# Designs tried in a protein design run: designed miniproteins, single chains, continued (3). Part 109

Each design is a single chain, and the fold is of that chain. pLDDT is the mean over its residues in the fold that is shown.

## One batch from the design tools (miniprotein)

Design m11786
Fold by ESMFold2-Fast:
Structure m11786 (fold): chain A 88 residues (1-88)
Amino acid sequence: SELEEFMEKLEKDEELYKKELEKAKKAIAEDPTDLEAWERYILVLASKPEGIEEAEKYKEHLEKIGHPLSKEVKEIFEKRVERLKKEA
């Protein structure tokens, strides 16, 4: 999928990762109710092993406030977490 390919690029390109992370943070800062911006931020964080714990915390927070990730984003996130755990 395009989102999975995007995350693979972020994993290998540190400069692209930092740029997309700042872009996602800016989008959330401008509109904290933008659920698509939060989903993108969570996926950007999950593109790196060190970001998984923070991404899981934001995912859990969104679920608690009644705005869970879309099914497609949730599936991509879960596959990513499983892959990183298997590679560790």
Scores: mean pLDDT 81

Design m11787
Fold by ESMFold2-Fast:
Structure m11787 (fold): chain A 104 residues (1-104)
Amino acid sequence: FVETLERILALPEEERVELLRERLLELGLSEEEAEEIVEALVNRERVRPDHSRRLYDALAARVEADPSRLPEVLELLLLAAVLSSREEDLPKLREEAAALEKLL
């Protein structure tokens, strides 16, 4: 889990954006939904409620269908957290990831 976060942090921001967009499309979201979510996160704005619900439903369905895909869902959530974080907030994100790994 912490290793997944460090891997994401090693990527340039442009590659993080592309990776998130790719993962959202793989979940079955439309190009429009994926682009809005990525742009909202990068600009640290609120994601549209309808797109947020669609994302939640898609993630829940993926885990319910195959619990072994939980690591993929966690990677997507970490990627979203990194993209919406300021540079000064990254140490706190690392602490939160380490605490969560201890619980998992």
Scores: mean pLDDT 78

Design m11788
Fold by ESMFold2-Fast:
Structure m11788 (fold): chain A 67 residues (1-67)
Amino acid sequence: SLAEVEELGRQGREDELLALLDDPDPAVRFAALMQLARLGSPALEALLSHPDERVAIWARYALAELA
């Protein structure tokens, strides 16, 4: 759920947030990206070079939304 994603963000659980980028629900994927961005994690920049192009695309959307 989105509430669980927000809680993971509050706890700084980057590894679990990264796993959610493969979630079938696009809302969960975007929420996970937003939490990673809120943490100021350099992991968000690394996601732009992720081997899964879908993850890289979602990272770009997250960065555009925060800009």
Scores: mean pLDDT 73

Design m11789
Fold by ESMFold2-Fast:
Structure m11789 (fold): chain A 97 residues (1-97)
Amino acid sequence: MTYRITVELRKKGMSPEEMEKGAKELVEFAKEKAEQLGLKVLDISIQPVKVEDGYSKVTISIYVQGKEEDVKKLAEAIREKAEEMGFEVTITIERVE
C-alpha cells in the first residue's frame, strides 16, 4: 500500500534558515528509518518555510510503500526525532491509491 505522511514542523523564534536545515536533517533521518523498517520511499518534498505569528513553519510530505504498521512506526520515529530537535510537530498519515 502507498501512504503519504505529512509532517508539519513549527518553532517560535526560529529563523527560516534554521527551520529549513532542521527539516533536511529530519528528512535524512526519515529515509534511514524507512529503509530499516523495510519501507520503500517514493518521494519526499519539503515546502518553503512560512513565517506566521512569530512561528517558522515547514511542511514535509513523505510518500512510502509498505505495511500500515511499519508506516505508523516510521511516523512515530519521525515525531520523536522532531521533538528531540525542539520542534512542535503534527503528523498525518493518509492512504493513497
Scores: mean pLDDT 87

Design m11790
Fold by ESMFold2-Fast:
Structure m11790 (fold): chain A 81 residues (1-81)
Amino acid sequence: PLTPLERLRRLAEQAKAEIDRIVADPSLTPEEQVARIREVYSRFLAEARRLLPGLTPEQRDEALRLVTELKNYVQAKLDEL
């Protein structure tokens, strides 16, 4: 089984892959892409929030860095739309 932090890293990579598929989808309008990207990020934040109480202070710092990294990735993709 994955540790909570390993699970969060996997979720972040899955979120990035899903966002990449959304921006590459020619059937979606820019408005639909924005909405779906925001939904992906919101789901990630909800899962991260559930995992935080089980983390040590050091693991929480790393989790917050992962959240910030995904936030920056999301912003970069939204800025391209």
Scores: mean pLDDT 86

Design m11791
Fold by ESMFold2-Fast:
Structure m11791 (fold): chain A 96 residues (1-96)
Amino acid sequence: SLDEKLKETFLHYAEQAEKLGDLETAKQARELAKMKYEERVETISKELKISKEQAEFLLDLMIKRYEGTPDEELLREVGRFRGLSEEEIQARLAES
């Protein structure tokens, strides 16, 4: 389920943050891992001061990154979410 994938994703991010000495980020990621999907969306929306739709997009993007989606494809997903044309997305990728 989406909840199970997000739990695994946040636990992975927590472990990475701990290895880098970022204990605050690790604690936040572990708290998000314990939440249900709707609580995660609400928490991220409030903490980052973004819309619920933006928070849902961010959670989907985090799963894709964790599952090994290439950075180029993640950038295309961000461009599409922002309403950029395929031409604008390709131009941005060429500058990266």
Scores: mean pLDDT 82

Design m11792
Fold by ESMFold2-Fast:
Structure m11792 (fold): chain A 62 residues (1-62)
Amino acid sequence: GPGEAAARAAGEGAIAGDAERAGRNAQLSYKVDEVGARRAERAARAGNSSGAAAGAQFGSKA
């Protein structure tokens, strides 16, 4: 039925998304890791000195 098909699609979509993201991350990791690591470092640095400042710098929509 439709509910069963939806549940199956959701489960398969999650697995496919995770597997594909892991595989693609391996290839794009070199490019994205630099930007991601830089952002993580900036957030951690701001969080260490001021969490409020990190929120303000990231944007009031945070």
Scores: mean pLDDT 54

Design m11793
Fold by ESMFold2-Fast:
Structure m11793 (fold): chain A 74 residues (1-74)
Amino acid sequence: MSLEEVRKHAEKMIERMREIAAALTDPAARAELLAVADEMERQLAQAKTVEEAEEVMRRSQRRFLGIYTRAAHA
C-alpha cells in the first residue's frame, strides 16, 4: 500500500469520526472527539512513511474509542 492510499483511507476515517462526534448529544464529548479527529489530520500531514501514517491511525482510533465509550456510559 502506498502512503497516498493510506492517507486517503485515513481521510475517510476522519470523516467518519466527525460524523460520529456530530451524533453525540453531550457537547463536551463531541468537542473531545472532534479534537481527536483534528489532531489525527495534523499528524497524518506530517507522516513521511506508510508505517508512521498507520501508527497515527491506530493511536487516534484507540483514543477516539476510549472517549466514545466513556461518553456512551455517561
Scores: mean pLDDT 82

Design m11794
Fold by ESMFold2-Fast:
Structure m11794 (fold): chain A 75 residues (1-75)
Amino acid sequence: SAIEELLRANLDLSDALIARLAASLEAKGFSEAQVRELVALLRSLDPGRRAAAILELLHSTLSADELLARLRGLL
């Protein structure tokens, strides 16, 4: 998917984690533009905060807009 390709090109994660994250983002209704913003935000975080943010993205029931707002608040 376009989302999976964007994640693979921009984040240093395992193929299994990229596939899980892509599926989670697609299920939450993330657009390609929202995924590009998400990738930029994740890359701006230090490794520890980035790992925590990825876990929240995998397990959260929040919408795309709510998750992006939370991540913007970490910067």
Scores: mean pLDDT 83

Design m11795
Fold by ESMFold2-Fast:
Parts: structure tokens; sequence; C-alpha cells
Structure m11795 (fold): chain A 94 residues (1-94)
């Protein structure tokens, strides 16, 4: 359920943050779900050891609407753990 992903992302869980970013990128969320996902990711930034890396990747997805290749390239430079989580989330949502 969406609520579980939101709670995990708020705690800074990278797999949950990555899944929310993929769902936002693919346009699979309602407007209300999209707003909640963005809020959960923002809260997750405060609980992550490298909030700038997560924020830059989130901006690339949410604001700049970059391709998956561009987002993964950025994530690999900033946070290898976030890149791995994104690659896994992309595979699950093919």
Amino acid sequence: HMEQLLKEAEKGDLPAIAELLVLIRDGKLTPIQRQKAIEAIEKGLLNHPDPLAVARVAKAVIIDKKSYDEVLALARQLSPRLAEALEEAIRKHK
C-alpha cells in the first residue's frame, strides 16, 4: 500500500524514496498521492546521512523531469546506494 512507502520514505529509507521517485517519474500517482510522496521525500531528506545527494536526485526527477539514464548517472556520482535503490525500483516498475 502507498501509506507504507510514505512512512518508510519519511524515515529516510532509500528503497522507499527510490520507489516514490519512480512512481512520480512514471506519472502513476494521483495529484494527492504525488503531493504526499513529495512531502515524504522532503521529510526523508532530514533523516538521511547525505540529504544533498537525495535532494539533487529528487529535483532531477520531480522538477527537471530528467530521463532515467540522466537520473541514474547523477545518482551514481552522488550516492552509489541511492543509485542501486533506483535501479532496483526501475526494474520492479518496468
Scores: mean pLDDT 82

Design m11796
Fold by ESMFold2-Fast:
Structure m11796 (fold): chain A 98 residues (1-98)
Amino acid sequence: SEKLLEEAEEHFEKALELLKEAQKADPEERRKLIDKATEHTSKALLLIQKLLDEGKISLEEAKKILDEWIERLAPYPGVSEGLVGILLGVLNVILKKE
């Protein structure tokens, strides 16, 4: 479980690096960098979902990770909004699980 959490975090950190580059890029390159950041975020979320499905993390732990990831996107206005939307969507699904 620790290795999958580390992999999820590494994918999310790569997404943040790509968003930082996207802020400096021209509009065409920016789009490509955001698409890459979205792909890494999706991979990170698939790993979180696998950990949840296997009972290796709790819903509360997953929620905390997603809340922390949303906070880490705050420094990237203009390039992070798509990723924030994805994370909020997943968080809302988690919050509705009994």
Scores: mean pLDDT 86

Design m11797
Fold by ESMFold2-Fast:
Structure m11797 (fold): chain A 60 residues (1-60)
Amino acid sequence: SMEEDEKKLEEALEKFREYASKFFDEEQVETMIEVRRIMAAYEKKRTGKMVAFYTKLGKK
């Protein structure tokens, strides 16, 4: 589900934060996480249009 996908993204970003904090400053890590959130939102929007199209074709 959409909520499960968002939870998985948050868990992945938390693990990334822990890992990246070993090599980068907190501000750098927050910037990288923000970029990842923006990219994920963009991909979700693009994928959502495609999924909606195929779902509509598959529904009787």
Scores: mean pLDDT 74

Design m11798
Fold by ESMFold2-Fast:
Structure m11798 (fold): chain A 84 residues (1-84)
Amino acid sequence: MDLERGLESTEKSLEELEELLKKAKEEKDKEMVETIIKGLEYAKGALEKLKEAYPENERVQELVKRFEELLKEAKEVLKELEKE
């Protein structure tokens, strides 16, 4: 399988999760934020395996970092919503 095509597909999924997080944040939908976090944790696990297989691939490293940053943001959003 073409690694580049796999990374493109993963980038698209990440963009979809970023948009879902924006909507959940605007609607203050705690359950949606929790669902996004679970999805991101699953995707991160798959990307960590890919990073172990291709440790010097810059695109894989950037994608893992981007997922980690989005997961951190989603957890911060959840924490703010749970303060109420």
Scores: mean pLDDT 78

Design m11799
Fold by ESMFold2-Fast:
Structure m11799 (fold): chain A 90 residues (1-90)
Amino acid sequence: LPEYLTLVRPKPELLELLKEAGATKEELTLGEVESLLIKYLIDKKLLDPKDPTLVDLSGTRLGELLGVDQVDLRSPEFQERLRSLLTVIP
């Protein structure tokens, strides 16, 4: 099974952010979580149009949940921090 199809349950605090982006269920694939987070960042205008890979999360709820002020969405650090907010469903 491809990793992006792995079913996960976001922690309640992350799930609330994903619901703002349009999530309608509590169990999501990793690919759906990533897509919803990108949508959330676009909707909140947190993506820099000149550098869309670097996101300033200072003072945001997402930044508090991830424990970072800035993050590169393509970095292993982002993936590791995101996974700490998810429970994999067997």
Scores: mean pLDDT 76

Design m11800
Fold by ESMFold2-Fast:
Structure m11800 (fold): chain A 86 residues (1-86)
Amino acid sequence: SIEEEILKKFKEAQELWKKAVEMRKNRGKYSLEEIRETFEKMLQLLKEIRDLAEKYFSKADAEALKPFVTQAELELNRVKKEIEKE
């Protein structure tokens, strides 16, 4: 079902967020490129969830995801800026 697909994507996004937080705390073990890739995967999943929510539920349900998408974009931009400084 669409609900199961959305739930699966949300669980994957949550796992990626936890991984990214761990990676940022353990910088000597992980590269900025690996952290960037993790946030890019999370952002892609959140955008897919937003699109599914808009198509199958409502615009309001899709807009409820906006803070998560915005946070993921902000974190991705922070990592990209750190890469530029190295």
Scores: mean pLDDT 84

Design m11801
Fold by ESMFold2-Fast:
Structure m11801 (fold): chain A 89 residues (1-89)
Amino acid sequence: DEIKKILEEYGFESLEDTVKAIIEEIKKKDPEKAERFEELYKKLEELIKKAPKPEQLEIVRKVMEIIVDLINTKDVDKAIEKLEELLKE
């Protein structure tokens, strides 16, 4: 499992690098879903940068939970849905 290997390799110290690696893996199977995932992540990254510290940490934690779920389930559609939900807050 390349996604699982990538997350293990980065140990969540580099969320950006982990997400980039996940996008590359999704792109091999479904380029359109990879593009959507990247778009949503970029919007969340902007939101995180603008948020106060408490909200910033909460969003990052939720993103990590989505990433962990994605590596375990391989459910890209669920991951996209969860990222869209985060952007509504």
Scores: mean pLDDT 74

Design m11802
Fold by ESMFold2-Fast:
Structure m11802 (fold): chain A 100 residues (1-100)
Amino acid sequence: SAADEVAAIFEELIAYLESKGLLRAAEAARRAQRALLDAIRNGAPPEEIRSILEREERRIVAALFEDAARDPSISDAELDETLALIGRAVRRIEAIIDAY
């Protein structure tokens, strides 16, 4: 199902963020997963799900910058790589929503 595919993408993202010690970003991603899955399972229209996804992406990115501000060991390269990974995950989810 679309919900199962979206859940799997978030689980991959959360595992990556946790492996990097980006715990605030990981928690934001868990909240995003819950919000998106709830909307999908409740039959929200695609435009509403996209709006939620855009809002939750901004929250994940904000949480990532909070993690980076608190940990000087996080390099600019690692931050850029993580931002790119978040963007790719969001684009994969958007494609599923658009096909649903």
Scores: mean pLDDT 90

Design m11803
Fold by ESMFold2-Fast:
Structure m11803 (fold): chain A 110 residues (1-110)
Amino acid sequence: SSEKEALRRIKEALEIFLATEGSDKERAETFLKTLFNADKVTMGQVQSLALGLSFLLSRTGVSRKLAAAFFDLALDIQKGKLSLDEAVERLGRLLREHAEEILEALEKGI
C-alpha cells in the first residue's frame, strides 16, 4: 500500500539521519529533503511528518507521550508559534532523542 511505502521511506531516511553527523537542525533538513525529494525545506513538510508520526505512534501503542509531542509540534506550527528553523530543530531533537521508539512504530506499521 502507499502508506506502507511511505513508512518504509521514513524508516530509510531516519536510518540515514542517525548515521549522519551534524546539528539537530542540519540533520533534520537533510532528512526532510531526502524524504520529500526536495531542494527546499517547508513548514508543510514538518507539519505533515509530525502529524503522521503522531498518528503512527498512537495507533501502534509504542508511545502515547511521544505521539503527543509530535502532535504538539504540528499544533504549534498550525498556530504560527514557530519559525521554520525552530520547527526543523524541534523535529531533529525529537528524532534524535526518540529514534528507538520511532523505529519500533515504523516497523509495526509496515
Scores: mean pLDDT 89

Design m11804
Fold by ESMFold2-Fast:
Structure m11804 (fold): chain A 83 residues (1-83)
Amino acid sequence: SAEDKAKLRAIVEALGSAALLAVLDANADAPLLEQARALGRAMATEPESVRDALVRGILREFPERADELLGALGAGVQSQLTP
């Protein structure tokens, strides 16, 4: 939903990353789980501290959907780490 997408955007804004915000904007029309996968792809080479902050934000704001969103994020990361 638009409300869920706005919550995810607020989490990413708190990270202070213009690049991750640009990823969300490029995927504005995509479903929430596809936005999470796109963030995962962008974060594959990012510091663990940025990933940790995003994970904590998702756990706080999406307690009922955290497993889905974290699964999608992890799938995005893994797609970039394949040899």
Scores: mean pLDDT 77

Design m11805
Fold by ESMFold2-Fast:
Structure m11805 (fold): chain A 88 residues (1-88)
Amino acid sequence: SAAAVDAANKAKGDAAIREAIRRIEAGDYDGALEALREAAKAYNASSSAELKKKGLEVEILEGLLRIRRYLGVPADGIIERLRELLAE
């Protein structure tokens, strides 16, 4: 069912966000960006408007992390916002 697919996509997206947080904390920003792209893909594959909104927010956070890495500045607030997305 669509509900079962959405539940699976949510679980996959949530797991990818947790992995992204771990990788940021470890200083593995390339791995974190990969995990954020996986999270966005999972949420965006859902039929749920709420999950698609999470996918868009993750895409924005991925873009902000790429910009901050390019500029050599800390990823301030990104981990906090990712944790908020996990809490719903």
Scores: mean pLDDT 87

Design m11806
Fold by ESMFold2-Fast:
Structure m11806 (fold): chain A 100 residues (1-100)
Amino acid sequence: SEIEKLKKELEEKEKRLRELLAEYRRLQDDPDADPARVLELQREIVRLLMEIARLKVKLYELGAYEDPEVIKELERLKERMPEFEEEAARALALLDAQAA
């Protein structure tokens, strides 16, 4: 089903996000860290956070969740999506400017 496909995609993206956040935290404490790698991680993290948010909203709209607390959180996420999209676009533009 579409729901099963999207749930698998969400799980894979959440795993990738955990790996990127772990690497990013290590590099923040390393004075010899490659600045280009730090910028790449920041860009990938922002993109992945938005992709995860979009997938969660899509799954919510498809009725994939039964937990009332999860549904309530996803209703809030859906209402705030335009703001998150603008914040993410702004963050990516600033990171791209730093990489140039």
Scores: mean pLDDT 87

Design m11807
Fold by ESMFold2-Fast:
Structure m11807 (fold): chain A 95 residues (1-95)
Amino acid sequence: SPTFGEFGDAVLEVISASKTAEELVANFTALVDAVRAQSTDPALVAAADAMRAAVEAAYAAGASFGDIVDTLLTLLGQANLALNPHLKAGPTVAL
């Protein structure tokens, strides 16, 4: 089963391999389908599903390739902090 780190690396590979918003969405949804088929980690599957829903919604709204990349990177960072809370800097509540 893939780890979150392997999923993150795969997301970056999908971004680098894609040249259009349509291609990026198709490649990312295929990655999420593979994660669902291979992973037994419900937190990773839930994060991947949420990212797919956000990316599909952005594409349906007419988002550019760059906007979809920014959405993916933002959500990947948020998922990383949620799945690996020990990576949070400083106190639980920031100023």
Scores: mean pLDDT 78

Design m11808
Fold by ESMFold2-Fast:
Structure m11808 (fold): chain A 86 residues (1-86)
Amino acid sequence: VELLTDIEIKVEGGKTIATGEARVLENLGDVYVFVYSLTTGKTSMSEAASQGETTKAVLTDPLLDEKYKVFVQIAGGPIFEERYSK
């Protein structure tokens, strides 16, 4: 297992908060997490993470019941992992 990912969607204070997280287990270069709202087109990007590090992207929207797409990208390469939420 090269990478561990987690996605959390919660409602707090009348806002939808979408969080994407990645923990890097192997040397993959710089790893980024992106959270995209499929409803609003808003995006959030994490800071870079290297082996042994964790990185997190958070997107906050005033709308409820939004759909999100989370991507993990390695050092300008292809999307490593892609997940959808409801």
Scores: mean pLDDT 70

Design m11809
Fold by ESMFold2-Fast:
Structure m11809 (fold): chain A 106 residues (1-106)
Amino acid sequence: SLARLIVKGDVEGVAKWIAERKDIDPVSAAMAAGLALALYDEKRYDVLIPFAIALDKGEVPEDFDPVAEARALGIPVEKVRKYAIEVLKKAGFEDLIPELEKRFEP
């Protein structure tokens, strides 16, 4: 379960889950995972648990913006970026880091 990996802050497990899913956009998946892991780091379990469940059910909207959500929640955007890059690299999509970085541009 993706939710179980997220609520444990298991970066390696989340990256492996993304790498095994060929039906998802890896950049968007890494962005959502980056927000979830930043929520874990900030101990925002009130938001993290419902978000992890929504991700596990595939109920997150396609137009969901993890950076905008982080700003609204007062979560450091730099932590979202750090975890999103780490997940993307560990999932084997290091060549997509420049595309992911564009999502953090003002």
Scores: mean pLDDT 83

Design m11810
Fold by ESMFold2-Fast:
Formats: sequence, structure tokens, C-alpha cells
Structure m11810 (fold): chain A 72 residues (1-72)
Amino acid sequence: MSLEELAEAIAEKLGVSAEAVLEALRAQQDFGARYAAAKTEEEKAAVEAEARAWADEFMARHPALAAAVTHP
């Protein structure tokens, strides 16, 4: 299953935008890969901080998706 197909399946189940879910999945894959490639605790902490900042901004742009995932 592609990321696009996975995003559509999740979006349908949660009743939210497939485009928003796809954006989140792509970001998660990118941050996950960067975290796995990090060699020091400082690098890992930096990736985690960036991921949290991105997630906060994303949730602010997609409040319905944030509510569906965090507080169904």
C-alpha cells in the first residue's frame, strides 16, 4: 500500500482530509528517517524538537484531525 492509499484509508476511518493525513505521514517518515540517522543525543533531541514544532503547527492548521486523533 502506498502512502497515498494509507492516508486515504486513515482519513476515511477518522472522517478527515486524506491530504492532511498524507502530509502527516510524509512528515513522520521524514522525521523518523532523520532520527534514525542521528548519531548523538543532541542530534536526536534536535530532530524531536523540530518534529514537535511541526506537529503543533500542523494541528493548528488541521484542528479537526487533531481532535479526531487526540480526543475522539
Scores: mean pLDDT 77

Design m11811
Fold by ESMFold2-Fast:
Structure m11811 (fold): chain A 102 residues (1-102)
Amino acid sequence: KVIALESGGTPEGAAEQARKAAEMGADGIAFVSSNKEALDAAIQAAREMGVKAIGVYSDSPEAAARAAYTLALHGYKNIGVVADTPEAAEAGARAAEQALAR
């Protein structure tokens, strides 16, 4: 299961999307953002929900894909991707879906 969410690049949006992904059943979440405060807020929110988080200081689709793929390789089956942009969120979701389909 893959959950792709756009944070809008704010700390409030990132934390909200982290909680939403956890509520939707994510057991691992990949966060990518060019806003350090957004990454910190999202990681803290995921930690409070008991969910594993990987944060990457980047807004690139390639960074999102790599982070999501890494979670799938480590055995997470319900992967959340939270990114600043729809393009990065979609790239992460696609990478996770392909890894989980193997």
Scores: mean pLDDT 84

Design m11812
Fold by ESMFold2-Fast:
Structure m11812 (fold): chain A 73 residues (1-73)
Amino acid sequence: DAARLAAILQEEKKNNEMVSTIEKEIHDLEEEAKRKKSDPGEYSQLKAEIENARELLKIFEEESKKVLDDLRS
């Protein structure tokens, strides 16, 4: 079914765009943390933000897998 394949591809594209966005945010935070290594307080805050972003990415990936599994079934 061409319509089903199109829906899967569209969902995968949206998921890839979201993953790329979150990964870029994590990367930017990691680069800022490297610049702030001399400030333990700012470094700790950035580390917490990175951990939160990674946790959100994990949740998103789990939810996205369920949607894709439904579309593929």
Scores: mean pLDDT 81

Design m11813
Fold by ESMFold2-Fast:
Structure m11813 (fold): chain A 96 residues (1-96)
Amino acid sequence: MLSPQEQEELEANLAFWIDEIRSGRLSLREFLLGLPGIGPERAEKLVALLRERGVTTVAEFLALPDAEIRELLEEVGVPAEHQELILAEIARLRAA
């Protein structure tokens, strides 16, 4: 389980990301930077890999199968625990 502070940050970020995605204001790069364990270097690598797959928007990214998202996260070196957190946040965004 996450610490109370990490849980609060994820909940606040999730609410923000849902609003920004629905409004169309959020870029794919900005979305990826907000995910736990990504950081700037991994976000740039992910944007490049996603572009090769024809994925340029947050909506297109969220439409990818979990298996493909996991492969992309592994390719850029995201630790397994952060991969699970990211997939959980993606599942919540898809359900919204």
Scores: mean pLDDT 75

Design m11814
Fold by ESMFold2-Fast:
Structure m11814 (fold): chain A 69 residues (1-69)
Amino acid sequence: GEGEEAAARAAASGSGGGAAAAWGTYQTMLKSNNPEAGARGAREAAEGAEAGDEERSMQLGSKGSQEAL
């Protein structure tokens, strides 16, 4: 749905919004007592929170390539 596109864009534009979204998903899976899905969600949330410079790295790489070349 189009609402999903707006949510994804909001998460992408927010510095760390992806980590917050992943955390929300993890909490939902915890409520379902699904240990495998919970473990995956927790790993994604932790990776996003602790190493979540993916968007920054991508933007800096793109800008650096334009100016460094």
Scores: mean pLDDT 52

Design m11815
Fold by ESMFold2-Fast:
Structure m11815 (fold): chain A 61 residues (1-61)
Amino acid sequence: AREAFLREFLARLELPEEYFARLSALLDMLGLSVAQLPTLTPEQLGLTEPEQQRRYAEVFG
């Protein structure tokens, strides 16, 4: 379930595969469920590129 949700989240934001491990580690560090990923800010997710932040706003804004 978690892996499938992370894959879907990456696909919707067009994020590269490297973000799978990064976001998985972030969730474990914060003690959050995968369903809470959309509640995090782009900055918390490590989306530092302007294009990534724009895509996040398009999908979840």
Scores: mean pLDDT 78

Design m11816
Fold by ESMFold2-Fast:
Structure m11816 (fold): chain A 100 residues (1-100)
Amino acid sequence: SIEEEIRKVADELIAGLEKVLSPETVARVRAKVDEALPKIIEAIQNKDFEKALEIVSELAREIVDIVLSDPSLTPEQKEEAVKLVREAAEKIAEIIRKHY
C-alpha cells in the first residue's frame, strides 16, 4: 500500500541518519517523523494529495533545521544528513504523485 511504501522510506531515512547523527539528534528527528507521518497518511486517505505533499515538505524543512542548528555535528555530518532528508522527501513525494 502507499502507506507501507511511505513508512518504509521513513524507516530507511532514520536508519541512514543513525549512521551519521548522535542518538539525541536522531531522537529529535524521529519525534518529528512520528508526529507528521499520521497527518501525511490522513491527507492521502482523504485524497488531499496537495496537503500530503505540503506536510512532507514542511517535515523535511523541520528536520533540516534540527540538523543545521545542532552545534555537535561536523559540516560533513550536516551535509550527509541533509542529503538523506532531501532524497527521502523526494521518494515520498514520488510515491504520493504516482497515486494521485
Scores: mean pLDDT 88

Design m11817
Fold by ESMFold2-Fast:
Structure m11817 (fold): chain A 73 residues (1-73)
Amino acid sequence: HMEEEVEKLRKQAEKYRKLAENLRKITDAHAAWEAEQDPERAARVRAQGDTAVSKYENLAKKYEEEAEKLRAK
């Protein structure tokens, strides 16, 4: 039962890590495309993407910490 919960938390952490990685890649591509026409909009896209990536990275860390606590018992 506890092993199943630990695995679920680790899978959630992995999902958020992958989401952050994919979002960074998408944001980088979008910002580069915008930069050719509107540097100000490109900067805003980058800033918004950085904020969102940080949120997902923090969520991944939170789930990983919860899994560690549950595993340590």
Scores: mean pLDDT 82

Design m11818
Fold by ESMFold2-Fast:
Structure m11818 (fold): chain A 94 residues (1-94)
Amino acid sequence: KKLEEIEEKIKKLYEEAEELAKKELEEEEKKEKVLKLTKELIELYKEKIKLRPTKEELEDIKEFLENVDEALAATDDPELRELIRLIKEKIEEI
């Protein structure tokens, strides 16, 4: 039940990140919006991992994080990069 809701929200955030990358926004505004979306995505992945998803679902999470990382190339937030790394390590642990 909750897994379906989380997956839908993750998909929407991923699509928002792609759309944001195509917009002509000033550097600071783009950086702030991308950071916010990514933090929301991390929280959703954290909840999804607690539900012990299948191996394929974990691979999807990893792929979404990789794609979001590419959109975040302009951000210098070390905390965000560390969170993404920790999530990837947690996926490997499972």
Scores: mean pLDDT 67

